Designed miniproteins, single chains, continued (4). Designs and how they scored, part 61

Each design is a single chain, and the fold is of that chain. pLDDT is the mean over its residues in the fold that is shown.

## One batch from the design tools (miniprotein)

Design m14112
Fold by ESMFold2-Fast:
Structure m14112 (fold): chain A 78 residues (1-78)
Amino acid sequence: LEAEAAQLKAQVDSLFQQLQDMIDNKAPQSEIQKVMDQLLSTLQQLYRVLSQVDREAAEAWGREYEKRLNELADKIRA
């Protein structure tokens, strides 16, 4: 679980960086959407793993990443 959470967190951080780079380089919206779908799937997996360990910490973490996702989604929609 601990190793799995660490791996998923690294993947989430990598995907956020990839999406930011793609947006900055004006990649096609279809390609951005594919990476976004992968990010959302990975975030859901990480949240479920963290929720089994510490619900309060998972909830606080979830709120932080939800804000980041909303900011990213706004950039994609603009």
Scores: mean pLDDT 77

Design m14113
Fold by ESMFold2-Fast:
Structure m14113 (fold): chain A 100 residues (1-100)
Amino acid sequence: MSPEEKGEELIKEFEKKLNEIISKLPEEMAKKLKELIEEFLKKVKEAFKNKDIEGLVESYKEFLQKLEELKSEIDKELYEEIVKEVREFMKKIIEIIEES
């Protein structure tokens, strides 16, 4: 598989996993998180296309800051699961760029 195909598949898998996690939340919170994830993925796709590791790291930091603002409204276990999934995703997406 090309690095581009690997990146697209990884993004798709990550989005699916996060949608499964957020489906466990109350509807209002799930909606807020979905919007946050969509904005994050938009920035990730742009940075990935440009092989911009710095842009990926900035997108990750911005996402975590916005997620922290919602922390009091999210169950601790679900919050930690989201953070772990995002961290793992970012590590893998950066590795794909480094391999290209």
Scores: mean pLDDT 83

Design m14114
Fold by ESMFold2-Fast:
Structure m14114 (fold): chain A 64 residues (1-64)
Amino acid sequence: MEEVLANVRAALERLAAEGASPEFIDRVVRTVRNHIRQTESDPEKVAEFEAELDRIAAEVRARL
């Protein structure tokens, strides 16, 4: 999980640096969230992942 979140952060920061729109960032975040919901059966782990993903997304959006 931690490695996935680190990779997502790096990818979102790279997209922001390349001039991605806020709408595109939101689409990527939604895709990642849906993937975790489909692959992780533990609702507590899903909730922890989604909370951290939302924090990363907010930080990236603040830099746009």
Scores: mean pLDDT 80

Design m14115
Fold by ESMFold2-Fast:
Structure m14115 (fold): chain A 64 residues (1-64)
Amino acid sequence: TLQDERDRLVRELGADLARRIDEAYANSPSLEEFNARVGRIVDEVRTNNPVVRQIRRLEEQLRR
């Protein structure tokens, strides 16, 4: 269903975000650099990521 697809994409997005943050932590030589990398990851996801746009489209269909 549309709800199942939306929920799957939300879970996948969350898992990907968590993995990218963990990688940033492992590869950042300083807390300042880690915070900057996390900020970029969050901004990339928040600002019209294709998956985020697909989730929004599914939510628009489901709200009716």
Scores: mean pLDDT 76

Design m14116
Fold by ESMFold2-Fast:
Structure m14116 (fold): chain A 60 residues (1-60)
Amino acid sequence: SMETERRIAVLESVRAILLGGVYFEEKLYKETGDEKYRKIAEEMRREVRELEEEIAKLKA
C-alpha cells in the first residue's frame, strides 16, 4: 500500500541519518580515544539493527 511504501521510505531515511551518525562518532573515537564516542556509536548501531528489522518486516 502507499502508506506502507511511505513508512518504509521514512524508516530508510532515518536509517541513513543514523549510519551517518555512526560514521561521525566512530571517527571521533579514532581521533580522541574517548570511550564515550565508542559507546554512542554502539548504541546507534543497535538502533540501526532494530530499524532494519522493522523495514524487513514491512517488506515481507
Scores: mean pLDDT 89

Design m14117
Fold by ESMFold2-Fast:
Structure m14117 (fold): chain A 69 residues (1-69)
Amino acid sequence: SIADEIGELARKRGLSDEDVEVVRAFVSMLETGLRRGNSFLIGVSRNGLRAVVGEEFTKEIEERILKHL
């Protein structure tokens, strides 16, 4: 899944196992939000990702998810 792919990318970038699990969860929420056009899911997952991985990696994550849609 895209969540697993991005989780592995986050692990390779030095994130802890706990933070990798959090990233996977928010990636799944963001994918669902983008597929369904759900602004609440998109907002919550973007803010969560920014808090864990920062703005630039969050943008890269969103671009990767959009390529899978």
Scores: mean pLDDT 90

Design m14118
Fold by ESMFold2-Fast:
Structure m14118 (fold): chain A 88 residues (1-88)
Amino acid sequence: LPALEDLSGEEQAKVHEATRAILGRMLEAEAAAGRVLSPEEAVEIIRETAAELLASGKYTPEQVARAAELAARALSARTGVEIPLPEL
């Protein structure tokens, strides 16, 4: 697959939009739990949100996969704990 920066601006916008959706679900889940999520809980939220995005028909499988990877990396950077990438 081409690197994210090698994609068109429209494709990059779609990936970033999907990434924001995943991170938004994560923040909602943390607020509901009153705590930071475990890596296992984070992976589950990423997987569930990715499945919803794919089912919506608004994103390609490649866009969703890239968004999940970016979300996992952003969470790893924020928490200091490696969040494993879910299989999509």
Scores: mean pLDDT 76

Design m14119
Fold by ESMFold2-Fast:
Parts: sequence; C-alpha cells; structure tokens
Structure m14119 (fold): chain A 76 residues (1-76)
Amino acid sequence: MQAELAAETREVLEAAVPAAAEVMVREFGLSREEAEALVREAAAKLAEATAAASEELAREMLERVRAEAAELERRA
C-alpha cells in the first residue's frame, strides 16, 4: 500500500540524513545542525510527493536539498 511504502521510504531517507548532511556541509559550507535540518525538510517533502524507489528517492533528495540550499544562499 502507498502509506506503508511511504513509511518505509521515510525510514530509508531518515537513515540517509547523516550522509546527505555531510555533503551539504562540504558543498555549501553549512553548519552540521543547519545541514541536518535542511536535509530532513527536503526528505519529508520528497517522501510526501513520491512513491519512487529508494535509490531514486535518495538521488532526488540530494537534488531537492541542493535546490533548498540555493534558495537559502539567495536569501543571504
């Protein structure tokens, strides 16, 4: 069912948060705390918007995180 798939997808995305946060810290110069918050926000939006496979979701999460970081940089 979609709801159970979404829950499992969220679990996978949550497990990927530390790795994605490391990328954000390295690429965008964010603090660890800021990077984790941004990644969690992007993961939540992605999980709600799609039922894609875990690998594809992880890639889309990184793209979404990059877009959010670019928005943050523009507001600076």
Scores: mean pLDDT 69

Design m14120
Fold by ESMFold2-Fast:
Structure m14120 (fold): chain A 89 residues (1-89)
Amino acid sequence: SEKEAFNKKMLQMVGQIAQTVLKEVGPKNEELYRKLEEVVRALRTEGDGLKRAAELAEELTKLGAEISPEIAALAQELKDFIEEQIAKE
């Protein structure tokens, strides 16, 4: 279904961010991992979950920009993708 394809794409994007965080900053950057976990929880929440996930992805983009441009770019892509889906609703 369209919803299943959307959910699969979101999980793939989150997974790519997680892999990039692990590669670029290692397992010791607790603030980035905490923010990424909050994004995952928001994506699994009903109601305003998608809007909250977009806000958290923006925060992750700002944190990532100081550490790795790749993390910032991937977080921005996730935010843009979520916002595009919200606009279609």
Scores: mean pLDDT 75

Design m14121
Fold by ESMFold2-Fast:
Structure m14121 (fold): chain A 75 residues (1-75)
Amino acid sequence: DREKVVEELADFLVTNLGLDRSTARRLAERLVDKAEAKYPDLSLEERAALVVRRLLDALTTEPDPLAAVERVLAE
């Protein structure tokens, strides 16, 4: 269920990055859309796991949460 994955990613962004719910949901939607375009052969759950992994990796070099999300979206 795409909506469930978007909500779970939004919750991750709120809980772990301190983003507000509206911003988190908008960014989660964009992250899911980007992953679908780049990795059409992966399942929805596999794409979500990849997005989380990319965000965690970006955060090791970019301490600003919004900049980290922007970096993943730009890739």
Scores: mean pLDDT 81

Design m14122
Fold by ESMFold2-Fast:
Structure m14122 (fold): chain A 61 residues (1-61)
Amino acid sequence: MLSDQEAAGLNKGGKAYQDALDAGDSVDEAIEKFKEAGIKAGLSEDRAQAAGDAMRREIDG
């Protein structure tokens, strides 16, 4: 069950990730922007890190 804070953080992170890739940033740079945007929107650092790790695994797969 996601809190409103977690849902908002993941949504904001996802937008930042897409914007970074569209701008020509590397996957690593895009994931860092995802984490920063997520944390600003209310994700804890631990949750932002876990989500970033999951995105990395998805991309490497």
Scores: mean pLDDT 77

Design m14123
Fold by ESMFold2-Fast:
Structure m14123 (fold): chain A 125 residues (1-125)
Amino acid sequence: MKILIVDDDGGALLRIAEILEKEGYEVDTAPSGEAALRIYDQQGDEYDLFLIDIHMPGLSGLEVIRHIKARDPNAAVIALVGREDKEAAEEALRLGADAVVYKPFSDEELIETVKEVLRKKEARA
């Protein structure tokens, strides 16, 4: 399975990629919302799941989620949100995100959420 990770923090991208690659996932990364939409428009059907940070300069993660879900309502999306921003978490879910993970998160929390979202996507496909 292939996952696209979207976050403007290069350290976060590397950490999340390492966690997911250790679990056997193939991972691509995007350092911005703009980069994520370019990748999605070219090869979005190659991805089984999108992990999207909400708080990015330029195009927000909410705008990325809206774009993806408008094109593919069945796309698996997990929003990454700061623990202080419940309003962004609620909006991500309203836009059709399948789950929210609050930062900072443990490796186990991220892995369990990814596995559950992918399991549910398989059940509805």
Scores: mean pLDDT 86

Design m14124
Fold by ESMFold2-Fast:
Structure m14124 (fold): chain A 74 residues (1-74)
Amino acid sequence: AEEEAERIRKMAENIKKLAETVSDPEKRKQILEYAEKALEAVDAGDLSTAREYLVKAVRILEETLGKEAANKAM
């Protein structure tokens, strides 16, 4: 259980780090918002909701930086 939560936290932190390389401030803000919501959900014990927010953040990263950058976040 804790192992899955830790993986989600690591993915969210990687997503936040990659978001810093996004030049579009609106896209960067959206990615960071979804990553933060994923961290809030994991802290609340809602791993399903946390995964949904990570998927949304990765999708915006993929659209902005390409699939290779999105794969590094996972």
Scores: mean pLDDT 80

Design m14125
Fold by ESMFold2-Fast:
Structure m14125 (fold): chain A 69 residues (1-69)
Amino acid sequence: SNLEKALELDGVIKRIAEYEKKRIDQALPLLVEAGIDPEEARKLLEDGKTGEVLSRLPPELQAKLRSIL
């Protein structure tokens, strides 16, 4: 049934979005601590630029961010 499949997919999408929001909210303070503007930090995380974010952090904060992501 198309309805059953659509409901299953919608549930998965919502769970992924909630998981990503939680990760972003937990990671954001670390980027701000590193001197990155809060709005820029949120945009980088939302855009999935985790590699770029990690490269901008000192090694100590990189380790913390990897434990969250």
Scores: mean pLDDT 76

Design m14126
Fold by ESMFold2-Fast:
Structure m14126 (fold): chain A 83 residues (1-83)
Amino acid sequence: MVEAEVAVKPLSETRYLLTVSAKGESAEEAMKALDEAAKQAIEELSKQLGKPLRVVDEWTSEPQRLPDGLYGVEKVLVLEVVP
């Protein structure tokens, strides 16, 4: 089963830190789940704010094998409200 977790932290009135983590049976599946979760989270946050968001910066971790045999990956995005 693919699992994804999202956290949002305001950095300023116009910038937000989005942290996304995902797990999959393979590194490729984990990366795909990560990308899909990140896209959904950006769309949801944009709807909540009523304003479009742009990606200012992006960091993605290397896939790592977890003790349960799944692969975990994380992505951190800095989002900025478009005026």
Scores: mean pLDDT 82

Design m14127
Fold by ESMFold2-Fast:
Order: structure tokens, then C-alpha cells, then sequence
Structure m14127 (fold): chain A 101 residues (1-101)
């Protein structure tokens, strides 16, 4: 379905943004502001993925896509906590926004 194709497209875009956050947190030249901007883009895209997955006709596929998206957010958030502890409060607040989606 077109909804499944859109959800897949959004999921692929979310994964590219997640890889960018992971790249930046491991870059000693990346600023906190640059990392925050990347986290914001990832959070917004993840919310889009979760909402798109909720609109799928197949609730099992929708549930799987939501779980995969949230698992990806948890993985990135954990890496931010471990590599950039100064961003702990920022990622915690963004996680609240993501979990409300």
C-alpha cells in the first residue's frame, strides 16, 4: 500500500538521521549545538514514523515499525548519555516528546 511505502521511506530517513547523530557524538570537533540540532531532526522524524506506522492497515506491521523506531531512539539516546554526558538533560526532555507520539 502507499501507506506502507511512505512508512518505509520515513523509516529509512530516520535511520540516516540516527547515523548522523552517532557520527557527530563520536566527532571531537562537533559542537553541542550541532549535536542538539541533529537530535531534534531525528526526534521529529521518529515521531513521523510512529504516526505513519499507527495508520497502517496491518496492526502487526504497524506495531513492528513502531517498536523498531523506538528501539533505534533508545540506542541513540544511550550512546549520547555515554559519549556526551553534558547532553543528558537535553536527551531526557527529547525522549519525553518522542514517547508522547
Amino acid sequence: SSAEEETRRLFDEMNRLALEVERLINDPNASDEEIKEAIDRLAEKLIEVVRAANRLEDPNLGGLRQTQALARWLAVSTEVYMNRPELEEYIREKSKEVLKA
Scores: mean pLDDT 87

Design m14128
Fold by ESMFold2-Fast:
Structure m14128 (fold): chain A 88 residues (1-88)
Amino acid sequence: MDELNQKLGEIMNEAAITRELTPEQKKEIEEIYKYILETHDFSEEDLKALEAAMKSEVGAPFGIALVVAVHLALQKREERLKKKKLEE
């Protein structure tokens, strides 16, 4: 799971420098997003928040809003997994 967070972080860092996402980077982010949705680790409220973030493009043109939304989703998933591990 850390590998996905690391890859997303690398894409975000590169996008911050270039201020653009390559088509390849956009595809990778979409694939990560689909994988996250498929794992069903998010509550309905978390998914709605993620969709709202993607739609709002909060000061982030050029698809950066998608990168930010996916990163936030991964952070929430990590927190849920960490909490579950502590409860085990």
Scores: mean pLDDT 60

Design m14129
Fold by ESMFold2-Fast:
Structure m14129 (fold): chain A 58 residues (1-58)
Amino acid sequence: GPDALSAAAFRQLARREAAEARAAGKPLPTLDQFVAAARSFDAPDALAREVWAEVSAE
């Protein structure tokens, strides 16, 4: 929605950001940094950790 990302949209955004970081030769943000960023989008900590595990495994 306009005020908050759906879980699917959040996953897509995280994958895009991870792909851009990898393409630039930059390290991915730490789990703590990612969880803090996810909180700014009103995403639950559990969802943030799940998505981070998915994108960091690629």
Scores: mean pLDDT 75

Design m14130
Fold by ESMFold2-Fast:
Structure m14130 (fold): chain A 63 residues (1-63)
Amino acid sequence: MEEKALELYREEGEKAPPDLTFDQEIARLKELAEKAKEMGSDELYERLQGAIDVLEEGRKERE
């Protein structure tokens, strides 16, 4: 996995508000996943998709 892709992920995390709703966090992770895919970081893309799936499941349980 490319260090530059991980650095970008961390920087985006710092810019995001700490109090995101599930929907906002899912949208943010989807955007990061597309960026990871564009950077050729397939493993990071897969990890982000996994995180999205977990949040989608949590959102369904909430309501």
Scores: mean pLDDT 68

Design m14131
Fold by ESMFold2-Fast:
Structure m14131 (fold): chain A 81 residues (1-81)
Amino acid sequence: MEEFEKIVEETRELLEEIRRRAEEKGNAKMVELAEQWLESLERLEKEAREAIEKGDEKRFKRIYEQVKAMKEIAAELLKAV
């Protein structure tokens, strides 16, 4: 759980930085994409907490893999902006 929360925070920071740089460049489409991904991350975090409360390890693992993928893509996008 603690490791998952850290990855969520790291992913949020990357997406916020992408949004900030996109705003500076006037890239409205990238700002919108970053905002949508921030909303998706918030939803995944809530779903992960529910999975932990219910002891649903398989659901938690899938959400964890999704957040890790988001972090990798966000890190790549940040290099391009």
Scores: mean pLDDT 85

Design m14132
Fold by ESMFold2-Fast:
Structure m14132 (fold): chain A 91 residues (1-91)
Amino acid sequence: SMEELQKALLEILKEHANQWISKEELAELFSKRTGLPKSKFKPVLNELIIRADTEELPFSIEERGDKVKLVVTEDGKPGESGFALMRRAIE
Protein backbone atom coordinates (compact mmCIF):
# COMPACT_ATOMS: atom_id res chain seq x y z
CA SER A 1 0.00 0.00 0.00
CA MET A 2 2.81 2.44 0.81
CA GLU A 3 4.44 1.53 -2.53
CA GLU A 4 1.14 2.28 -4.31
CA LEU A 5 0.85 5.62 -2.51
CA GLN A 6 4.42 6.52 -3.49
CA LYS A 7 3.59 5.73 -7.13
CA ALA A 8 0.47 7.93 -6.98
CA LEU A 9 2.49 10.83 -5.54
CA LEU A 10 5.23 10.30 -8.16
CA GLU A 11 2.60 10.47 -10.94
CA ILE A 12 1.38 13.83 -9.57
CA LEU A 13 4.97 15.12 -9.35
CA LYS A 14 5.68 13.98 -12.92
CA GLU A 15 2.76 16.15 -14.12
CA HIS A 16 4.67 19.08 -12.57
CA ALA A 17 8.17 17.85 -13.52
CA ASN A 18 10.98 20.41 -13.20
CA GLN A 19 8.57 22.92 -11.60
CA TRP A 20 8.40 24.11 -7.99
CA ILE A 21 5.12 23.14 -6.34
CA SER A 22 4.06 23.84 -2.77
CA LYS A 23 3.65 20.99 -0.29
CA GLU A 24 0.12 22.30 0.38
CA GLU A 25 -0.84 21.96 -3.31
CA LEU A 26 0.75 18.49 -3.46
CA ALA A 27 -1.15 17.38 -0.34
CA GLU A 28 -4.42 18.57 -1.93
CA LEU A 29 -3.70 16.77 -5.23
CA PHE A 30 -2.56 13.63 -3.36
CA SER A 31 -5.75 13.63 -1.28
CA LYS A 32 -7.93 14.01 -4.41
CA ARG A 33 -6.10 11.25 -6.32
CA THR A 34 -5.91 8.69 -3.48
CA GLY A 35 -9.08 9.52 -1.51
CA LEU A 36 -6.96 9.73 1.66
CA PRO A 37 -6.86 12.67 4.09
CA LYS A 38 -4.08 15.25 3.62
CA SER A 39 -2.48 14.06 6.88
CA LYS A 40 -1.31 10.91 5.03
CA PHE A 41 0.73 12.97 2.53
CA LYS A 42 3.79 13.83 4.65
CA PRO A 43 4.94 10.23 5.39
CA VAL A 44 4.56 9.26 1.71
CA LEU A 45 6.53 12.32 0.55
CA ASN A 46 9.33 11.56 3.05
CA GLU A 47 9.66 7.95 1.86
CA LEU A 48 9.69 9.03 -1.81
CA ILE A 49 12.45 11.60 -1.11
CA ILE A 50 14.54 8.90 0.60
CA ARG A 51 14.17 6.62 -2.44
CA ALA A 52 15.11 9.40 -4.88
CA ASP A 53 18.14 10.39 -2.78
CA THR A 54 19.72 6.94 -3.36
CA GLU A 55 20.23 7.94 -7.05
CA GLU A 56 19.10 4.43 -8.07
CA LEU A 57 15.98 5.97 -9.60
CA PRO A 58 15.97 8.18 -12.77
CA PHE A 59 14.72 11.18 -10.80
CA SER A 60 15.43 13.30 -7.73
CA ILE A 61 13.30 15.46 -5.43
CA GLU A 62 14.51 18.84 -4.25
CA GLU A 63 13.04 20.65 -1.23
CA ARG A 64 13.01 24.41 -0.60
CA GLY A 65 11.07 25.38 2.50
CA ASP A 66 7.40 24.68 1.71
CA LYS A 67 8.10 23.74 -1.93
CA VAL A 68 9.36 20.66 -3.78
CA LYS A 69 10.52 19.94 -7.32
CA LEU A 70 10.79 16.64 -9.19
CA VAL A 71 13.87 16.58 -11.43
CA VAL A 72 13.59 13.84 -14.10
CA THR A 73 15.90 12.46 -16.79
CA GLU A 74 13.30 10.61 -18.91
CA ASP A 75 13.31 13.37 -21.58
CA GLY A 76 16.83 12.28 -22.59
CA LYS A 77 18.39 15.30 -20.87
CA PRO A 78 20.32 15.01 -17.62
CA GLY A 79 18.18 15.95 -14.66
CA GLU A 80 20.09 17.14 -11.63
CA SER A 81 19.32 17.23 -7.92
CA GLY A 82 20.76 19.77 -5.54
CA PHE A 83 22.78 16.96 -3.96
CA ALA A 84 24.28 15.92 -7.32
CA LEU A 85 25.22 19.53 -8.08
CA MET A 86 26.84 19.92 -4.64
CA ARG A 87 28.88 16.74 -5.11
CA ARG A 88 30.17 17.96 -8.49
CA ALA A 89 31.08 21.37 -7.04
CA ILE A 90 33.30 19.66 -4.44
CA GLU A 91 35.38 18.07 -7.23
Scores: mean pLDDT 69

Design m14133
Fold by ESMFold2-Fast:
Structure m14133 (fold): chain A 60 residues (1-60)
Amino acid sequence: MPASDEELEELERRVRALAASRGLSAEQTAQVVQHAVDLARAGESVERALAAAERLIEEL
């Protein structure tokens, strides 16, 4: 289901907080945020987009 603008803002906020906790650079953080937002816009749930972002962070 496509995410609302409010859901996308919350997703971005959560992904940024997670990236900060892992010590990612600003560039890496932007990459992970973009990945999560793109998935949510493509019809993935916010929960799945967040899980994909967590996986990407662990690979960085």
Scores: mean pLDDT 80

Design m14134
Fold by ESMFold2-Fast:
Structure m14134 (fold): chain A 65 residues (1-65)
Amino acid sequence: MTLKITLTGDKPMVDSNGNVYKGGETLTVENAKLTIKSDGTAIVKDLKTGKQYVFDASDATIEEI
């Protein structure tokens, strides 16, 4: 599925390559798998590249587009 992630708070998103994304940024992942853990951690995996994005689910808007 294609997911659009918008960071709405001040907590950063970090990818598996160590890149840091700040509040107000928007990222689109076309081949996404979403996992939300019981602690509120969201993990979006790009199934084509294997790249993972980790962020706080309460600090972001996640939309399927």
Scores: mean pLDDT 81

Design m14135
Fold by ESMFold2-Fast:
Structure m14135 (fold): chain A 65 residues (1-65)
Amino acid sequence: VPHLRAAIAALSAGNLDEAVRHLEQALPTAPDEARPYLEKAIEAARNGDRDVALLYAGKALQVAE
């Protein structure tokens, strides 16, 4: 959860590289249901698509809660 929240903050600030690092750190401890959303968020952030990355990171956080 801390890494997911940090990733969302980084995405909101436009810091895509930092967001990817936080999303990757969240992956090993993520519930199975959140993992597909984290993977999509990482891919979107790597492609420079901040809005899509924010959408999927938010979904991952909802599922991980």
Scores: mean pLDDT 82

Design m14136
Fold by ESMFold2-Fast:
Structure m14136 (fold): chain A 86 residues (1-86)
Amino acid sequence: SHIEEAIKAAEEAIKAVEEGDLESATRHALSALDHLIKASTDPELQEALQRAKKELEELAKRKDPRLGEALRRLSEQAIKLAEYLK
């Protein structure tokens, strides 16, 4: 299930943030958002998730000090959204 895969990926992203591995955290968070996009039938939600992906990719490219906070916040929101879509 894309929903279950999204939850697992988001949990792995949070763990990677706590371990200071922002590169792994970014990969896991992007994976979680991709699974949510595939699980969603709402075009507005799909667009919002695509914007979240672009935000994370841009923060990671810039090595922005806000990346860790954004990864944690978006991953926690991804888990809540995935549980709602169950």
Scores: mean pLDDT 88

Design m14137
Fold by ESMFold2-Fast:
Structure m14137 (fold): chain A 79 residues (1-79)
Amino acid sequence: SAEELAKRALELAEEARRLQAEGRELLAQGKVLLGTGLLLRAIGLGFEAGLLGKKAGEEALKEADKLVREGGITPLSEA
């Protein structure tokens, strides 16, 4: 269903954001190769999330982008 695809897309986007944060921290510590590797993996997962979200509806991608742009920790709650 569209809802299931959207949930999977959000899960992948969340994983991508986690890897992006970790990769940035490694880059800040001068671990360029390892940090870059994690950032590339995050990009791949973000792209996969994008494809799944496109199928389920663009709302999943817009919501994920909104959470990223808010720059804070948002509580995850059941609808």
Scores: mean pLDDT 75

Design m14138
Fold by ESMFold2-Fast:
Structure m14138 (fold): chain A 78 residues (1-78)
Amino acid sequence: SSLKEEVAKLVRELAEQGESPYVIIFQVRQFLIEQGLSEEDAERIEEKLRKFLEENNYKVSAEELIEEVERELDRIEK
């Protein structure tokens, strides 16, 4: 979907700018709300991304974050 492509672009741009994974996760949450996701769904995605980051000892690439967001979006689009 175009939403997944826009999220991927946002994450890559923020990572290239040297933003921390926490800032990236926060901006993804805000972007998803702007795109029409409920605050509740956006908060659930944020929590999942934070847990993913913690489980990987904060050594997560932009591409791995994108894949995790895409997995969570697929669960909501059902």
Scores: mean pLDDT 84

Design m14139
Fold by ESMFold2-Fast:
Structure m14139 (fold): chain A 71 residues (1-71)
Amino acid sequence: MSEETREVIEEMRRLAESIENPKGKLEAEISLGIALIQAGVGELAGLSPEEQTEKVREQLEKAKEDVKKYE
């Protein structure tokens, strides 16, 4: 896994940790799980580090939008 992909995943972990609303936290944790699967499958499938990073970044942006409902 590339450093950039790892950084995006760490940002998702911090997002989940920062949410006080239990439902919002769970949705962020589910998004983190999906991002980890996408990164792992992408690496096994031979996707470039840049392609892996973009897929995980899309998942992070979705998570950010979803959790705004719980602010």
Scores: mean pLDDT 79

Design m14140
Fold by ESMFold2-Fast:
Structure m14140 (fold): chain A 83 residues (1-83)
Amino acid sequence: SHHEKLVEYELKVFEAALRQISDPKAIVETLRSLLENLKAAGVPLSLIKEFAKEVVKLTEELRPEVVEEIKKVVEEFLKEASA
């Protein structure tokens, strides 16, 4: 679906950010923008949850020092989105 392709694209964007952006704050801000884009595009919450799970996994593998900040951002976003 279009939503699945958008999620795949945004995961690639986030992976590139993890690999190329030195500033942890900029990585966190990139994630917030990607999550808001998925919400604005009307992506179902179930696919946003899958995106969040893959985001955490990628961060644990590539930038473990940022993983706690990333987890906080996804948890806060999902709580707001499910309310």
Scores: mean pLDDT 88

Design m14141
Fold by ESMFold2-Fast:
Structure m14141 (fold): chain A 90 residues (1-90)
Amino acid sequence: AVAEHLRAAARHVREAARALAAGDREAAEAHEEKAIAHIREAAAVGGEEVLRRALAALEEGARAAEAGASEAEALEVVARALERLAEELA
C-alpha cells in the first residue's frame, strides 16, 4: 500500500517532468497534484517516518534546482528519490 502510493507518486512526478520538457505547464501541474495526493495517502498509511522521507525526496529536487538544474530535471530527481523510497518500503 505505502510502496504502491509512492510508486504512483513517482510516475506522476516523472510525467510532470516530461510535460514541462514539452512546454505543457497545465499537464505538469495536473500530474504534480496527483503525485501530492499519492504522497498524502502513503503518509496516511505509513505515518510520520514515511512523510519525513517523502519530504526528503522533495528536498533532493529542491537542492538540484538550487544547483542549476531545470524544473524538469529537478522533478526527475524527485521521481528517482520517491522510487528508491518505494523499493526500500516494499
Scores: mean pLDDT 88

Design m14142
Fold by ESMFold2-Fast:
Structure m14142 (fold): chain A 79 residues (1-79)
Amino acid sequence: MEERLQEVKEELEEAERLFEEGKKTGSKKKLEEARRKFQELRERLEQWIEQGLGVPEDLVLLEKAQKNLEETEKLLKEL
């Protein structure tokens, strides 16, 4: 369980890095990669919560993934 939470945090940080780089450089490719990673994280976190395997921190990570996904999609529509 601890390893799962750490992996999700690291994946979220990587997705956030891709989002920030894509935003700074106007890279559609990086923003699309960030969107895909945020979607995968959201789906995984929702599945863990639905199965009763989630912890309270998973809800916080889910909210962050959803917010970042929405921001990434908005930027992609403007490119």
Scores: mean pLDDT 81

Design m14143
Fold by ESMFold2-Fast:
Structure m14143 (fold): chain A 74 residues (1-74)
Amino acid sequence: SAMSDAIVASFVAALEAEDAQAVAVLYDDVLQVLKPEHIPALTAPLQKALQSSNEVVASAARTLLQRIEELQSS
């Protein structure tokens, strides 16, 4: 849906900006709307975010990558 796509795009923008507050507030929304078709758009931003100096951003990336692996394994 357009809203799901907008939430994912906003989360990617927050990761790229290292905006820890935005990442934290969008994290639960992304988990609720996440579908397999969103994975290609998230993979590179999340892998980059793992290297973030901000622990909130890096932690969100680690947890969401693990959830993506679970989703792909189902």
Scores: mean pLDDT 84

Design m14144
Fold by ESMFold2-Fast:
Structure m14144 (fold): chain A 95 residues (1-95)
Amino acid sequence: DEEAQKAIEELKKKYDAEELEKLAKEYFEEALKLLEEGATPENVAKAQELVNKGNLYAVAAVKQYEEAGDLEKAERVRKETEELHKELVELYAKK
């Protein structure tokens, strides 16, 4: 968690909240696309790396929005991330 916290703070220095939100979505969408092509061990491993990156960017975006007082945008990012996680879980469970 300390390592993740440092990564989040570095992302906040490099990008604004809107850019972090956009990049998080791009990582999650790439992960979903890979799993839709097939839940092979290679695709699952690569999708997991993309999800981990997307989560870091999403948390950084939420924190930047909260610090700016934009609680509605922070809540939007949380909800969108939660829905994307549900889609990922469904693809992993699909036989």
Scores: mean pLDDT 82

Design m14145
Fold by ESMFold2-Fast:
Structure m14145 (fold): chain A 94 residues (1-94)
Amino acid sequence: KARELLESVPEEERLEIAKEAIREVWVEATGKPAPSEEVLKKLAEDVIKIFTEGDGELYKEFVERASKPDASEAEKFWLKIVERVLERLEEKVK
């Protein structure tokens, strides 16, 4: 479960993992430099909220929305970030 995996990692490391995932996906998707550290921190906090708020309900709603054929490019981009965060968290808890 995404929330349980996130909660297995120390809070300080969660934020850093989310920032790294956003940086990687941003560069891969746009070919441009990553946003400033301040912007990355805000985006990372938003990503962590997706996993933690509503006992995982927000995460479920987000995945369902982003997986639809008519999902926006922004929604697809955020899904890629969320998937990258999960991958990094799984590597960390091994």
Scores: mean pLDDT 72

Design m14146
Fold by ESMFold2-Fast:
Structure m14146 (fold): chain A 77 residues (1-77)
Amino acid sequence: SAAEAIAAESEAIGEITKGVTSGELSIEEAVARLKALKSLAAAELTAALMIMSAYIRKDFELADAIAAALAEKEAAA
């Protein structure tokens, strides 16, 4: 299930979200970490959290890059 897939990658999701919220992740690193998630459900949740954090910080380039990376991952699935 989607919930089980998200739970399996919860530590990775937490670290990515923390890095984006703190501003420690570059756009390139954020995209690479999102693409490295094995589950599409985990990637979708993580992308939503990353985009929200990027908008709060007014980092529109990061938000756009994450949205594009998610779209690529969805197309490849």
Scores: mean pLDDT 82

Design m14147
Fold by ESMFold2-Fast:
Structure m14147 (fold): chain A 85 residues (1-85)
Amino acid sequence: AQATLRLAADSAETAQALAEEIRELARKMGVEGAVAVRGNEVTVALVAPSMELLKKTVEEIRELAAARGAKVVSEEIEDVPAAKR
């Protein structure tokens, strides 16, 4: 399962802090996460072994964003196999 989220923070500092928290969250939940910051925007790409784990991780990310005053600009969730390397 795969998800891509775009988050908008009110400042670059908030975006960087949010990105670090999201990286740690993904690591703790056993989800592969790539997090990129550009100005006040955070882009998160997640790959999880199950849709249930992915949805829980996305919900936690939404809560982190809300706690820091950031908004979810876009959210895409796909029930697809993990990307092959």
Scores: mean pLDDT 80

